# Ledger of designs, part 37: designed miniproteins, single chains, continued (4)

Each design is a single chain, and the fold is of that chain. pLDDT is the mean over its residues in the fold that is shown.

## One batch from the design tools (miniprotein)

Design m13343
Fold by ESMFold2-Fast:
Structure m13343 (fold): chain A 61 residues (1-61)
Amino acid sequence: SLVEEGAEYARQKKYEEAAEKFKEALKIDPRNVVAQVGLYEALKELGKEEEAKKVLAELVP
């Protein structure tokens, strides 16, 4: 699955590729919490703080 691929890239510290896979997963299911959390963490590791904050805003409180 795209979420599983994203997690594998993140484990390898390939955060750009991880973020891409999590974004693809969210195109299929925008409410996939695992993909949203994964994207947030990958964006934080990349120093993309503004993009990470936008992902958090899309999470259900």
Scores: mean pLDDT 80

Design m13344
Fold by ESMFold2-Fast:
Structure m13344 (fold): chain A 85 residues (1-85)
Amino acid sequence: SHMKEKLEEELEKLVKEAQELTKEAREAIQNKDVSKLKEVQKRAEGLIKRAEELKKVADEDLQRSLDLLIQSLKNLIAQAKSAIA
């Protein structure tokens, strides 16, 4: 359906943004860049919010993919918090 195609495209965008954010986080951890790690945390929280909104209208298969993305982003937030502490 047209809606399913649109949701899949939005999921692909979220995955790409999460991958780019993960690379930025790795660099920030290596460089001990506290300001960047705080930015990464906020951006990851924003991506989680967008993923949760998509879950409201997604089918079961897309919901599973979104749940995995949310878990990955929560792990990234935990890594960023640990690196700041």
Scores: mean pLDDT 88

Design m13345
Fold by ESMFold2-Fast:
Structure m13345 (fold): chain A 86 residues (1-86)
Amino acid sequence: AISLNNLGNVYKNLGRFDEAIESYQQALEIYRQIGDRHGEAISLNNLGNVYQSRYQQTGKLEDLEEAKRLYSEAGVIDLKIAVDAV
C-alpha cells in the first residue's frame, strides 16, 4: 500500500494523473480491506491532491468537486485549497 502511494506521487509529479489516480485507488482499496483507517485517510488526501492538480491544469470542474469530496471524507479541510477553489 505505501509503495502504491509512492508510485502515485511519482506519476503525479510527472503529470501522469490517470496513472497516479489508479495507484492511489489501489492503495485505498488495500487500506480499506485491512481496516487501516489512517492509511485510508492518507490515500484519500493523495487522491484529492491529484484531482486538484489536474483541475489546475485542465479547468475541469468535476475534478475540483471530486477533490473537495475526497478531502471531506479524509476529515481534512485545507483552507488554502478552499480559498483557491471559490
Scores: mean pLDDT 74

Design m13346
Fold by ESMFold2-Fast:
Structure m13346 (fold): chain A 62 residues (1-62)
Amino acid sequence: MEEEIRRLLEEAARISREIAELGRKHASGEGKVSPEVQKKLDELLKRLKEISERIAKLKAEL
């Protein structure tokens, strides 16, 4: 269980870095975020939320 939580935390950290990298690149783009980039950000945020909920459930079962 703890190893599964650690793996999920590592995946969450990776997704957070991808979100930050996309934000940085598109802040330099000097304009409103494109719909395609917004969709990708929404997908990454959704996955991050799912990982957080899974971690919470695993911790509750500890």
Scores: mean pLDDT 75

Design m13347
Fold by ESMFold2-Fast:
Structure m13347 (fold): chain A 76 residues (1-76)
Amino acid sequence: AEERIRELGLKAEEAYKAKDYKKAGEYFEEIGRLYREAGDYRMAGAAYYQAAEFYKKAGDEEKAAEMRKKGDELLA
């Protein structure tokens, strides 16, 4: 899981540098899912909040709200 999360983080950084905020959000959404599967709810919540920020930058307010809700549910 750690290697896959690292790989996705690097892909998200590349997408961000390319200003592909939708792709960066998708990668952090996947990172959140992997942390959740590993039982690391704190890191999963942080990853979902980061995905929300990228979706917001991409103009996808619906996806941004969905990711914020996932983060809130894990950190409540």
Scores: mean pLDDT 87

Design m13348
Fold by ESMFold2-Fast:
Structure m13348 (fold): chain A 64 residues (1-64)
Amino acid sequence: MDEETLDREVQLALVEIRAAIAKMIKDPEEQRKSLEELRKWARETLPPDLAEEAVRIIDEAMEK
């Protein structure tokens, strides 16, 4: 298995975990802020294609 593929799966799993943690915040404004910060982090830190998938995961979490 390619190390690049493994890193991608790990990074996306971490984004899902971080989004889930943010969704545990009781204050709606704080929850939204945490998810927006995670979205910004993903766009700035991850490779472009991985960032797009991460943002999609975060957006889905924000809608639900």
Scores: mean pLDDT 77

Design m13350
Fold by ESMFold2-Fast:
Structure m13350 (fold): chain A 79 residues (1-79)
Amino acid sequence: SVLESAVAAAKEGTPAVLGILIAELSHPDPRGREIAAIALGAAGDPRALPALERLTSDPDPRVREAAREAIRRIEEKLR
């Protein structure tokens, strides 16, 4: 699935994949933004935090929830 592929790509941890996923957080489709947020959360890279923090104000409630969950997962890895 798109979600499974995005999570797998995010876990590669390359700067190129990170950049692509951060760009996807601005996708016009809310499902695309939700998937990118979930994938970045699974990767756990703190470089995604500023973009995910902006996403917590997204008009779509599922996207906001995915962003909050992603931030929580990344912050847990830093403790």
Scores: mean pLDDT 83

Design m13351
Fold by ESMFold2-Fast:
Structure m13351 (fold): chain A 94 residues (1-94)
Amino acid sequence: DEETAKLVAKAAELLIKAAEALRAGKREEAEELLGVAELILAVAKRLIDKFGGSPLVKEALELLEKAAAALEAGDAETALKLAEEALKLAKEAI
């Protein structure tokens, strides 16, 4: 769980930066950060599927999947709120 929680926290930090970049009009930077975060989330999801995960880590992952979808839709404010909530949950699991 600790290793997976750290990956989820890292993805949350990247999605927060992506949302901030999008709000600043830095679309290319936001897209690059989103892409890296999605790769990390895919790894975290695989680890949870294989080894299980705490309810906090699973909830954080679901919030980050919603945050990524919000960023893809151009909704930086929703993405930021979801990613910040996910980061708090992931840090609590560490």
Scores: mean pLDDT 86

Design m13352
Fold by ESMFold2-Fast:
Structure m13352 (fold): chain A 59 residues (1-59)
Amino acid sequence: YMELVRQALEAEKNKDQAKIAELQALEEALAAAWAAAGPDNEEARALLEAIAAFAEELR
């Protein structure tokens, strides 16, 4: 529980940095899902590309 409090405190202190880390985790999760499902999810690839562009704008 204490580790969670510390994580939240650090996330609030580094608001901008936490945002970038969250986006990166999302991108990795999507890439893993696509790799696991295989090439049948071509739309997943387009989504990953859109997310990458969105992340750049969020900065």
Scores: mean pLDDT 61

Design m13353
Fold by ESMFold2-Fast:
Structure m13353 (fold): chain A 59 residues (1-59)
Amino acid sequence: SDAIAEVSAKIEAGDEEVIKAIREGRARLDAGASLDEVAEELAKKLGIPKSAAKDILTG
């Protein structure tokens, strides 16, 4: 989806807030948080669909 392409472009551009949000999400998953919960929080923070947030966290 276009949302994944937009997030990838921001990461390549060095968007610290986007990079930090993804890093924090992955750290929460490593700590045992549910993918569904972390993906919903990331989706709200980045303004993207939850499905796109799941793809970013797992791919």
Scores: mean pLDDT 82

Design m13354
Fold by ESMFold2-Fast:
Formats: sequence, C-alpha cells, structure tokens
Structure m13354 (fold): chain A 82 residues (1-82)
Amino acid sequence: SEEIDKEVQAALAEIYMAIGKLDEERGDFEGAAQSYEKAAEIAKPYDPKLAAQAYRNLADVYEKMGKTEEAEKWRKKAEELE
C-alpha cells in the first residue's frame, strides 16, 4: 500500500541521514551534503520534520565548507518546514 511505501521511503531517508553523518565525521563534506539533500527530498512529502532536520544538517555542512550564502538558503528551507 502507499502507507507501507511511505514507511520504506522514511527508512531510506533515515539511512541517507546516517550516511551524511558518517561522511561529515570523515570530513567528506561534499558527500555529506549529497546524502542530506537526498534525505530531505525523500522525507519532504510525508515527514517535514525529518526533511527540516536534513536541511539544517545540509546548511551546517555548507557552512563548514565556507559556503555561507548557500548554508543560509538551506536554513531558510528548514524553517519553512517547521
């Protein structure tokens, strides 16, 4: 059913969040950004809170890369979902 499919997609979004955290811990900020962006895209339609968390993590990663303007854009996307 669609509900089961959404639960599977939620699990996938959480997996991408975990991959992003691992990449960030390794100093792979570009990889972390890609994983957090995928997590947000997957979560956004049914779990806005998880999507907002992914956007906040994505913003933090861009800030660590010195891309402060891009970080601010992702922070605003997170605020829109909270």
Scores: mean pLDDT 86

Design m13355
Fold by ESMFold2-Fast:
Structure m13355 (fold): chain A 73 residues (1-73)
Amino acid sequence: SEEEKKKLRERLKKALEEIAEEHKKKHKELLEKAKKEKASPEEVLKELLELIIEFADRLGRRHEEIKKEVAEE
């Protein structure tokens, strides 16, 4: 229904904002740690790619959870 689509959109927007803020914090912490430990560009790139994959996975899982929650209401 259109109401389910609205609920899904609003909850996904809030979830995205929360996950994006956590990702931003982890990204900053990763770069600060890399600088302190004098990590190579290759090591930094690898960890950044892992962080991006984690972000995508968290979004996908949260999307599926919200879809189920909205459908069951």
Scores: mean pLDDT 83

Design m13356
Fold by ESMFold2-Fast:
Structure m13356 (fold): chain A 100 residues (1-100)
Amino acid sequence: SSATEMAELALKLAKEALKLAKEAKEAAKQGKVDEATKLLIEAGVQLGLARIALGVAKLLEKQGKMSEEGREKMKEAEKLIEEAQRLLEEAQRIVDENKA
């Protein structure tokens, strides 16, 4: 269903955001400020898109159009979005400290 597909899109985008956020933090820890900054921007874009897709999925769930599988994927996406946000905040802090 289109509702389940939106939940799957949110999860896919959340996984990509988390991957990029982890890479951003590692680059930041290594003092690779330019690389970390690029990865922070890329991760931020994916995270924003994941939040939009999850928001649409939540609207479809309220309309009774979401499958049980879709609801499980939405919960996983929410957890990954939260983890990615925390890692991006940590990476940004390290980048800011390394630019000083």
Scores: mean pLDDT 89

Design m13357
Fold by ESMFold2-Fast:
Structure m13357 (fold): chain A 58 residues (1-58)
Amino acid sequence: GELYARLLQHYLGMSEEEARRVVELALEGRFEEAKAILQSHGLSDEQAQNIIEGIVAS
């Protein structure tokens, strides 16, 4: 979880609170909400899906 929050901050310029929210939503199974936040930062559906899968697998 923590490593992905840091990657989201560095790669997408997300705030710590926003990056943490994406990780928490993904871990709660709220994938569509996590995906929407990632896509709002310019990620494609495929890119957002890959990030979510990485969070869940960690």
Scores: mean pLDDT 82

Design m13358
Fold by ESMFold2-Fast:
Structure m13358 (fold): chain A 94 residues (1-94)
Amino acid sequence: DEKKKEELLELGDEIALHYQEAVEAKKAGDIEKAIEHLRKALEKAKEMAKLAPDNENVKEGLIEALKELKKLAREVGDEELAEEIEKLIEELKK
């Protein structure tokens, strides 16, 4: 369980890092790079959800992070990515 906790913390850090890179890319006008980092953050979020499927604290934290990813995806004009993020949010609420 300690190894699993360490993996969850690492995935959380990677999600936050990719989100920050996406925010900075958007500010620089690099929409392609912003979308790439948002997709990487989503993949790390999917890994985190699979690693802790019944952990309510992890689900709650992921839902909040995914809401921010979805907002940024819409701001950069990737509605398909925003819908993919929303599907994961709805799956986590079950």
Scores: mean pLDDT 87

Design m13359
Fold by ESMFold2-Fast:
Structure m13359 (fold): chain A 108 residues (1-108)
Amino acid sequence: APSDEELLAELERLLEEARKRLPPVVVELLELFYETARRLLAGDLAGARALLDEARAHLEAHADEIPPELLALLRGLLDTAEELLAAGDVRGAVEAILAGVRGVLALV
């Protein structure tokens, strides 16, 4: 399994690609997911939950600006991360974030 450093490095690489391909509203959301993963790996569950709440608010505030397929994927990512975090599956939540960010980049 990848280390915490390897997971964060992969997310940073994906964010750099996102900045080249995606509109600013989506990049800002993915940056919130990166910070969520960083907080989860640091054991800051309260900070991670607050960032997921910010990500959801940001997504819903800009929903009309995001293509429907991408919006559905981002909503699914938030729902999955929130469910895994509620179940105490911190590693699963980080892996869901990574998979979701990869999925977003694959659509573009």
Scores: mean pLDDT 86

Design m13361
Fold by ESMFold2-Fast:
Structure m13361 (fold): chain A 64 residues (1-64)
Amino acid sequence: KKKDKKYHLELQKKLLKMAELLTDPANSHLSIKEIAYRVGFKDQKTASKAFKKAFGVSPSELRK
């Protein structure tokens, strides 16, 4: 089976958790980098690019 498809599903799960954390008022003091790391991304640039591709907006746009 193609591992790329499984990686894509895991990525989507991380992005959904990231969106939940970004929209939670209790986490307004946390940086995008901190939230990305907490949901399992290794760096904020990878997280931000993946988030924008999935949701059409960057994490910073969502928190605006």
Scores: mean pLDDT 75

Design m13362
Fold by ESMFold2-Fast:
Structure m13362 (fold): chain A 73 residues (1-73)
Amino acid sequence: NEIKEIFEKYGIKVDEKLLELVEQGKIPITNFLLVQLSDHLDVAEEVIEALYEKGIISEAEKKNLISSFRILK
């Protein structure tokens, strides 16, 4: 799972239950990323860039997430 590998690279523990809900289509990946990265604002933008480079998120999702994390800082 590339999401889990990217999170582990940045020292972030993935919430396996939330990731399963994303995989089942029950929650948007953007909501998952906001929840998981809100406690890791120091690396949030780098994680989002890595997910975009791997094609896991769209350009629009990337822009929306980065804007949200900048407001939270």
Scores: mean pLDDT 83

Design m13363
Fold by ESMFold2-Fast:
Structure m13363 (fold): chain A 55 residues (1-55)
Amino acid sequence: MREEARELTRRAVEAARAGDFDEMDRLHNEAVELGDEELAEESRAAVRRAIEEAE
C-alpha cells in the first residue's frame, strides 16, 4: 500500500520534470488519495521540488 503511493509520487515527479503538468497533477492526486497524511505531505514536497527543478 505505502509503496504504491511512493511509486506514484515518483512518477509524478518524473512527469513534472518532463513538463507534463497534466499527468503530474493526476498522478499526484492519486498518490495523495492512496497514501496516508504523512505520505501526502511527502508527495507534495517532492512534487514541489521537482517543479522548481524543472523550472
Scores: mean pLDDT 76

Design m13364
Fold by ESMFold2-Fast:
Structure m13364 (fold): chain A 58 residues (1-58)
Amino acid sequence: MKKEALREAGRYALEKAGVKVDENASPEEIGERLVEIAKKIDPSSAEETRKLVEEMLK
């Protein structure tokens, strides 16, 4: 499932960024946190990240 892949990859990325995520965090929560981090770093990356998250949550 794409949602499970988002949860696994997203959690890894957030952990690398120093963001603490609950073990029971939903794929939606993880996706939202990823977009927030991307937006802080580079707005163009944020839009790409949001698009990927939306596709994976489908």
Scores: mean pLDDT 74

Design m13365
Fold by ESMFold2-Fast:
Structure m13365 (fold): chain A 69 residues (1-69)
Amino acid sequence: NEYKEKAKLAKEVSDAMRTTIATLLAAGRHDDAAALQDRVREANVKGITKENADAILAEAAALLAEVAA
């Protein structure tokens, strides 16, 4: 059921974004947090796909790595 798969992807992105945005804001990276939120919004407007979800999660992971460094 493609609807179930899209809902799962949206949940995975949403859960990761809550953690990532909170971490970026705590680190003072407000512009990066805003840009990442815009990417999530665009993906949801266009329809979330595995490709869009993977791209957003990869960007979030890269930003978290920068905060940790």
Scores: mean pLDDT 80

Design m13366
Fold by ESMFold2-Fast:
Formats: structure tokens, sequence, C-alpha cells
Structure m13366 (fold): chain A 74 residues (1-74)
């Protein structure tokens, strides 16, 4: 499955309130894309983990999103 397909499935799952499925799809996309993972997807993944009560992973992905936002500001 391509990163684009994973992002599409993750967004659909997130919109339907299936945060566990959303987190799994977004996490796989982020693993494949690495540093090229969009800040929006990192933020959605962090929010999905927050909804699941996994505060450690939510914080991890939010930190990654913040670092990427800093790159965009320069």
Amino acid sequence: MTPEELIKKGREAYKNGDYEKAAKYFEKAVEILGDNAPVEILTLLAKAYFKLGDLEKAQEYMDKAVKKIKERLK
C-alpha cells in the first residue's frame, strides 16, 4: 500500500471516529515517508493517539509536527 493510500484510509477512519484504525494507517504512512511526512499527518496521528489515551505517542508525534513547522517558518 502506498503512503498516499494509507493517508486516505487514515483520514477516512479518523473522520468516522475510528481513532485506532486511523493511528495505524497514519503511523504506517509516517514510517514510509520519514522526514517527508506532512505536518498535517503528524498532527492527525498525534490527535488520534490522544483520543486513544496514548499520551506518550501523542506527545512524540506532536513534537515531530512542531519540528517540521519550524522548518516551514525558515
Scores: mean pLDDT 83

Design m13367
Fold by ESMFold2-Fast:
Structure m13367 (fold): chain A 57 residues (1-57)
Amino acid sequence: MRLYRVLPSAHPALLERLGVRPGDVVTEAQIGEALGVPASLAVALALREGEIEEVEP
């Protein structure tokens, strides 16, 4: 299972929708739910915007 760390640069609306703080670790499914799009697309968008980073297992 891939995990992602929420970065301090993340938009406040994303933090509120995820119910997390910067530095917290979330799943691909949680990011998809928060953005209302398919999980893989949500992760790709958040990574591109610099809002999350992949956590090594």
Scores: mean pLDDT 80

Design m13368
Fold by ESMFold2-Fast:
Structure m13368 (fold): chain A 65 residues (1-65)
Amino acid sequence: SMIEEGRREREKLALDYFEKNKESLEKADISTLKTLINRARFAGDDVLAEYLEKLLKEKEEKIKK
């Protein structure tokens, strides 16, 4: 789909952010991730916010067993 082709470029930006910030994201607590999600949404980085939400959910589920 032509609409999804534009979305793929935003996915590349989100992946680049994750690779550049991988170490800090691995060390980030739940509170820090929530702050980063809020900042991404405020900046209009919707795909990045989606990726951060997924990471946040994984961390929460791991803690809850």
Scores: mean pLDDT 76

Design m13369
Fold by ESMFold2-Fast:
Structure m13369 (fold): chain A 60 residues (1-60)
Amino acid sequence: SMAEIARKIAEAVQAIAEGDLEKAVEILSTLPPEAQREALELARLMGHEENAAKVEELLA
């Protein structure tokens, strides 16, 4: 559901903010590519550019 995807995006962004990259990758891996991009972009806008970049590399 869209609500479940939105919740997972929020959880992934929180994990990125906390520096829990393993948890962020685990959550994002369960999401479609579009939702993964939204979570990473939101994390970057919130000032977590370095952690977001590391998570993006781990997803590749």
Scores: mean pLDDT 87

Design m13370
Fold by ESMFold2-Fast:
Structure m13370 (fold): chain A 64 residues (1-64)
Amino acid sequence: AEEDVKKGKEALEKGDLPTARGYFMKALEKDPKNAEAHRGLAEVYEKMGDTELAERFRKAAEAL
C-alpha cells in the first residue's frame, strides 16, 4: 500500500493523472481505509475537473 501511494504521488507531481489514479486505486484495493490514497484520488479528480468526486474522496479521508 505505501509503495503504491508513493508512486501515485510521484505520477501526480509529473502531471500523469491516469497513472496517479491507477496507483492510488491499487493502494485502496490493498487497504480500503488508507487516508493518503483517498487524499491522492481527491487531488487527481480536482486536477481532472471533477470537483464532486474530489470532495467525496476528501470526506472519505477525513472519516478515517
Scores: mean pLDDT 81

Design m13371
Fold by ESMFold2-Fast:
Structure m13371 (fold): chain A 100 residues (1-100)
Amino acid sequence: EEKVKELLKELEEVMKKVKELIREKKYDEAIELVEKAKEEIKKKYGDSEVGKAAIEFLEQVKDIIEWAKKHPEIPDEEVIELIEELYEKFKKYLEEKLKE
């Protein structure tokens, strides 16, 4: 569906910016960006199943960033890898949902 492609494009832009902020150790700004993205997705897609899944995904990303902020000894690339792994699982979920 066209709306799912639009949602994925919006999430891709958010994930790119989140990764950049994590590399810069700007965890609070990354959390703010995720919260803002969550509100925008809720406004556009919140009543849809894919919108709810996207919000859940963004909440999980926020949890990882908050964890990373509390554990500065963890390498930024390890944190980014966890987020990328979660995003790839979410993308596969949406692709399977499109086939139903």
Scores: mean pLDDT 83

Design m13372
Fold by ESMFold2-Fast:
Structure m13372 (fold): chain A 55 residues (1-55)
Amino acid sequence: APISAAQAEKIRAAIEAGDIATANALLQAAGVPGTAKTPEEAAEKAGIALEKRGL
C-alpha cells in the first residue's frame, strides 16, 4: 500500500534531520516491513527521491 503524502513528508523530515531511528519508526507505523540502515534506503522504502531534496 502506498504511503500517504503526510506520512511521506514526516519520513522525509526525519531523514533530513539525520534521524534514521525516527524514519524507521514512521515507516513501520505506515506498514512498511523491515528497517532502513541508510537515509537513501529509508527514502526508497517510502518512495521518496532524496536527490531532489538536495536541489
Scores: mean pLDDT 69

Design m13373
Fold by ESMFold2-Fast:
Structure m13373 (fold): chain A 73 residues (1-73)
Amino acid sequence: LEALAERVREQAEGIAKEILEKSGDEEAAKEIRELGEKAAEALRAGDFEEAEEYLRRAEELAKEAAEKARKLA
């Protein structure tokens, strides 16, 4: 589980970095990273349902930030 938790955290960091680079939305990037960390913690605790919810939240935030950046362009 530790390896999976680390992978999830790294994935969220990657998404947050891309959002920051593409949109400059520092707040969205920060929230995505925090959700990734919470998902990793839930995985370590064995709470797979909670981890899935945090990942869903991070994905929605990333989509919203991308859509917002698209409208700005």
Scores: mean pLDDT 78

Design m13374
Fold by ESMFold2-Fast:
Structure m13374 (fold): chain A 70 residues (1-70)
Amino acid sequence: SALDEAMAIIEEAIENGEVSKATAIRRLKAAGLSEAEAQELVDKYAEGKETLNIEQAMALAKEVIRRVSA
């Protein structure tokens, strides 16, 4: 489900200390977002970096959950 994919981003960031933008984009696409929407959203939360830390990954996942639950 979209919620499972969003939670997977958080879990991967907790396990490894960070999650790559490529992995986050892939998870958001699996959650039902378009390539363009996933790219734009991940770029916003990554703040110009190639990885998201735990806090950034949690913020991204919460926004995805908000969008798919509305």
Scores: mean pLDDT 84

Design m13375
Fold by ESMFold2-Fast:
Structure m13375 (fold): chain A 85 residues (1-85)
Amino acid sequence: ASVEETKKALREVAELARQHGYEKIADEIERLADEVDKLTPEQKESLMRAAKQAIEAKDDPEKFKELAEGLVSLGRALLRKVREG
């Protein structure tokens, strides 16, 4: 996945989070989108997959929240590995 494709997917999840009233989750995902350029191609593909799962759950607020929180956790873990390596 490209940097721009990954940023676009993350920003779509953030917008959906705001629509559901999950402002804090939306803010955290927007911060991840700003750091996507630091990730490897494989790491971007993992984030894209997680983002697509959250988007697919857009009409289920509880499932969406769980998937969006998982996306934040995944993104933070991947960025931590980049800083360590």
Scores: mean pLDDT 84

Design m13376
Fold by ESMFold2-Fast:
Structure m13376 (fold): chain A 65 residues (1-65)
Amino acid sequence: VTKEVALSISVIGAGIDAGLAVKTRFVDDTLEVYLEEGDPAKNAAVAEEIKRYAEDLGIKVKIHW
């Protein structure tokens, strides 16, 4: 499993655990993440979790909702 695949799995898992729909795609060296817009506090918490996964793996991430 590559770091990119591991990050994508972690991101999708975080979204599922929060009950938010998630779409991901790589653009150049950056993972673009599209979260369902829900409660602002929930979206912010999921975004911080995703940012931690990306930082640990050394991959850039952009998060949208």
Scores: mean pLDDT 80

Design m13377
Fold by ESMFold2-Fast:
Structure m13377 (fold): chain A 79 residues (1-79)
Amino acid sequence: SSSLEEFLNELKKKLLEIAEKVKTKPVEEVEKEFEEFLKELEELLKELEPFLPPEVFEKINEIVEEAKKKLEELIKEKK
């Protein structure tokens, strides 16, 4: 559905936007913001679990893992 595609696209954008903040903010502040966002996402996913197919959770996990790798790369580039 369009709402699901919008959610996945917004999720990817939001996580990457937070990761990119490493370029201008202290690493500790960005890691905190990233972790807080992931906690909110985990809570949302627990509520949505009965309504979403397993494949959607796999896609969300892939997006999160890509964003984590991007954050790690940006931290290495900053140091």
Scores: mean pLDDT 82

Design m13378
Fold by ESMFold2-Fast:
Structure m13378 (fold): chain A 94 residues (1-94)
Amino acid sequence: SEERVKWAEELIKKYEEKIKENPNDAQAYANLGRAYLVLGKYDEAIKYAEKAIEIDPDNPLAWAVLGNAYEKLGETEKAEEYKQKADDIIEKNR
């Protein structure tokens, strides 16, 4: 939807500024990955999600972004593994 595109563009601007201030903010990279995923920019989504995981391997949003991006690219088994990793982190941290 048009509203989702605007939301994603605003999210990109917000978290690009945050990363300029703090280049090790895993949550900011995970949110950038999510925004690029919404825009259908799967390679960018993967790059930012991988950077988030490099900083914080327990960030469930980053794993969820990887899973969804690989699903869109047709990498079904890889997508399931990464989505399961996100779910496991969420469940363990309850």
Scores: mean pLDDT 88

Design m13379
Fold by ESMFold2-Fast:
Structure m13379 (fold): chain A 86 residues (1-86)
Amino acid sequence: EELYEFDEEGKKLLEEAGIKSDVVTRGEAFAAIGDYLVRKGLGDPENPNIADVKDSLLGKIFGKDKIDFSNAKEIREALEKVMKKV
């Protein structure tokens, strides 16, 4: 399984999800994002695939005000900016 190391913003996301390792799987990274969304209540009530992440840690990581979680390519490209394969 491929492992990834996060930059400072990504490490903050992992820490808030209770992950104490700087090296994670892609599945653990996505689980941390899901946990953050639920805890902060950032989901769009009109579309369950879209989250309003403006002024949040995810907004800083992705560089966007809204994220479409059905767009796997966009999510992958954004995560690849903050994580390095080890």
Scores: mean pLDDT 71

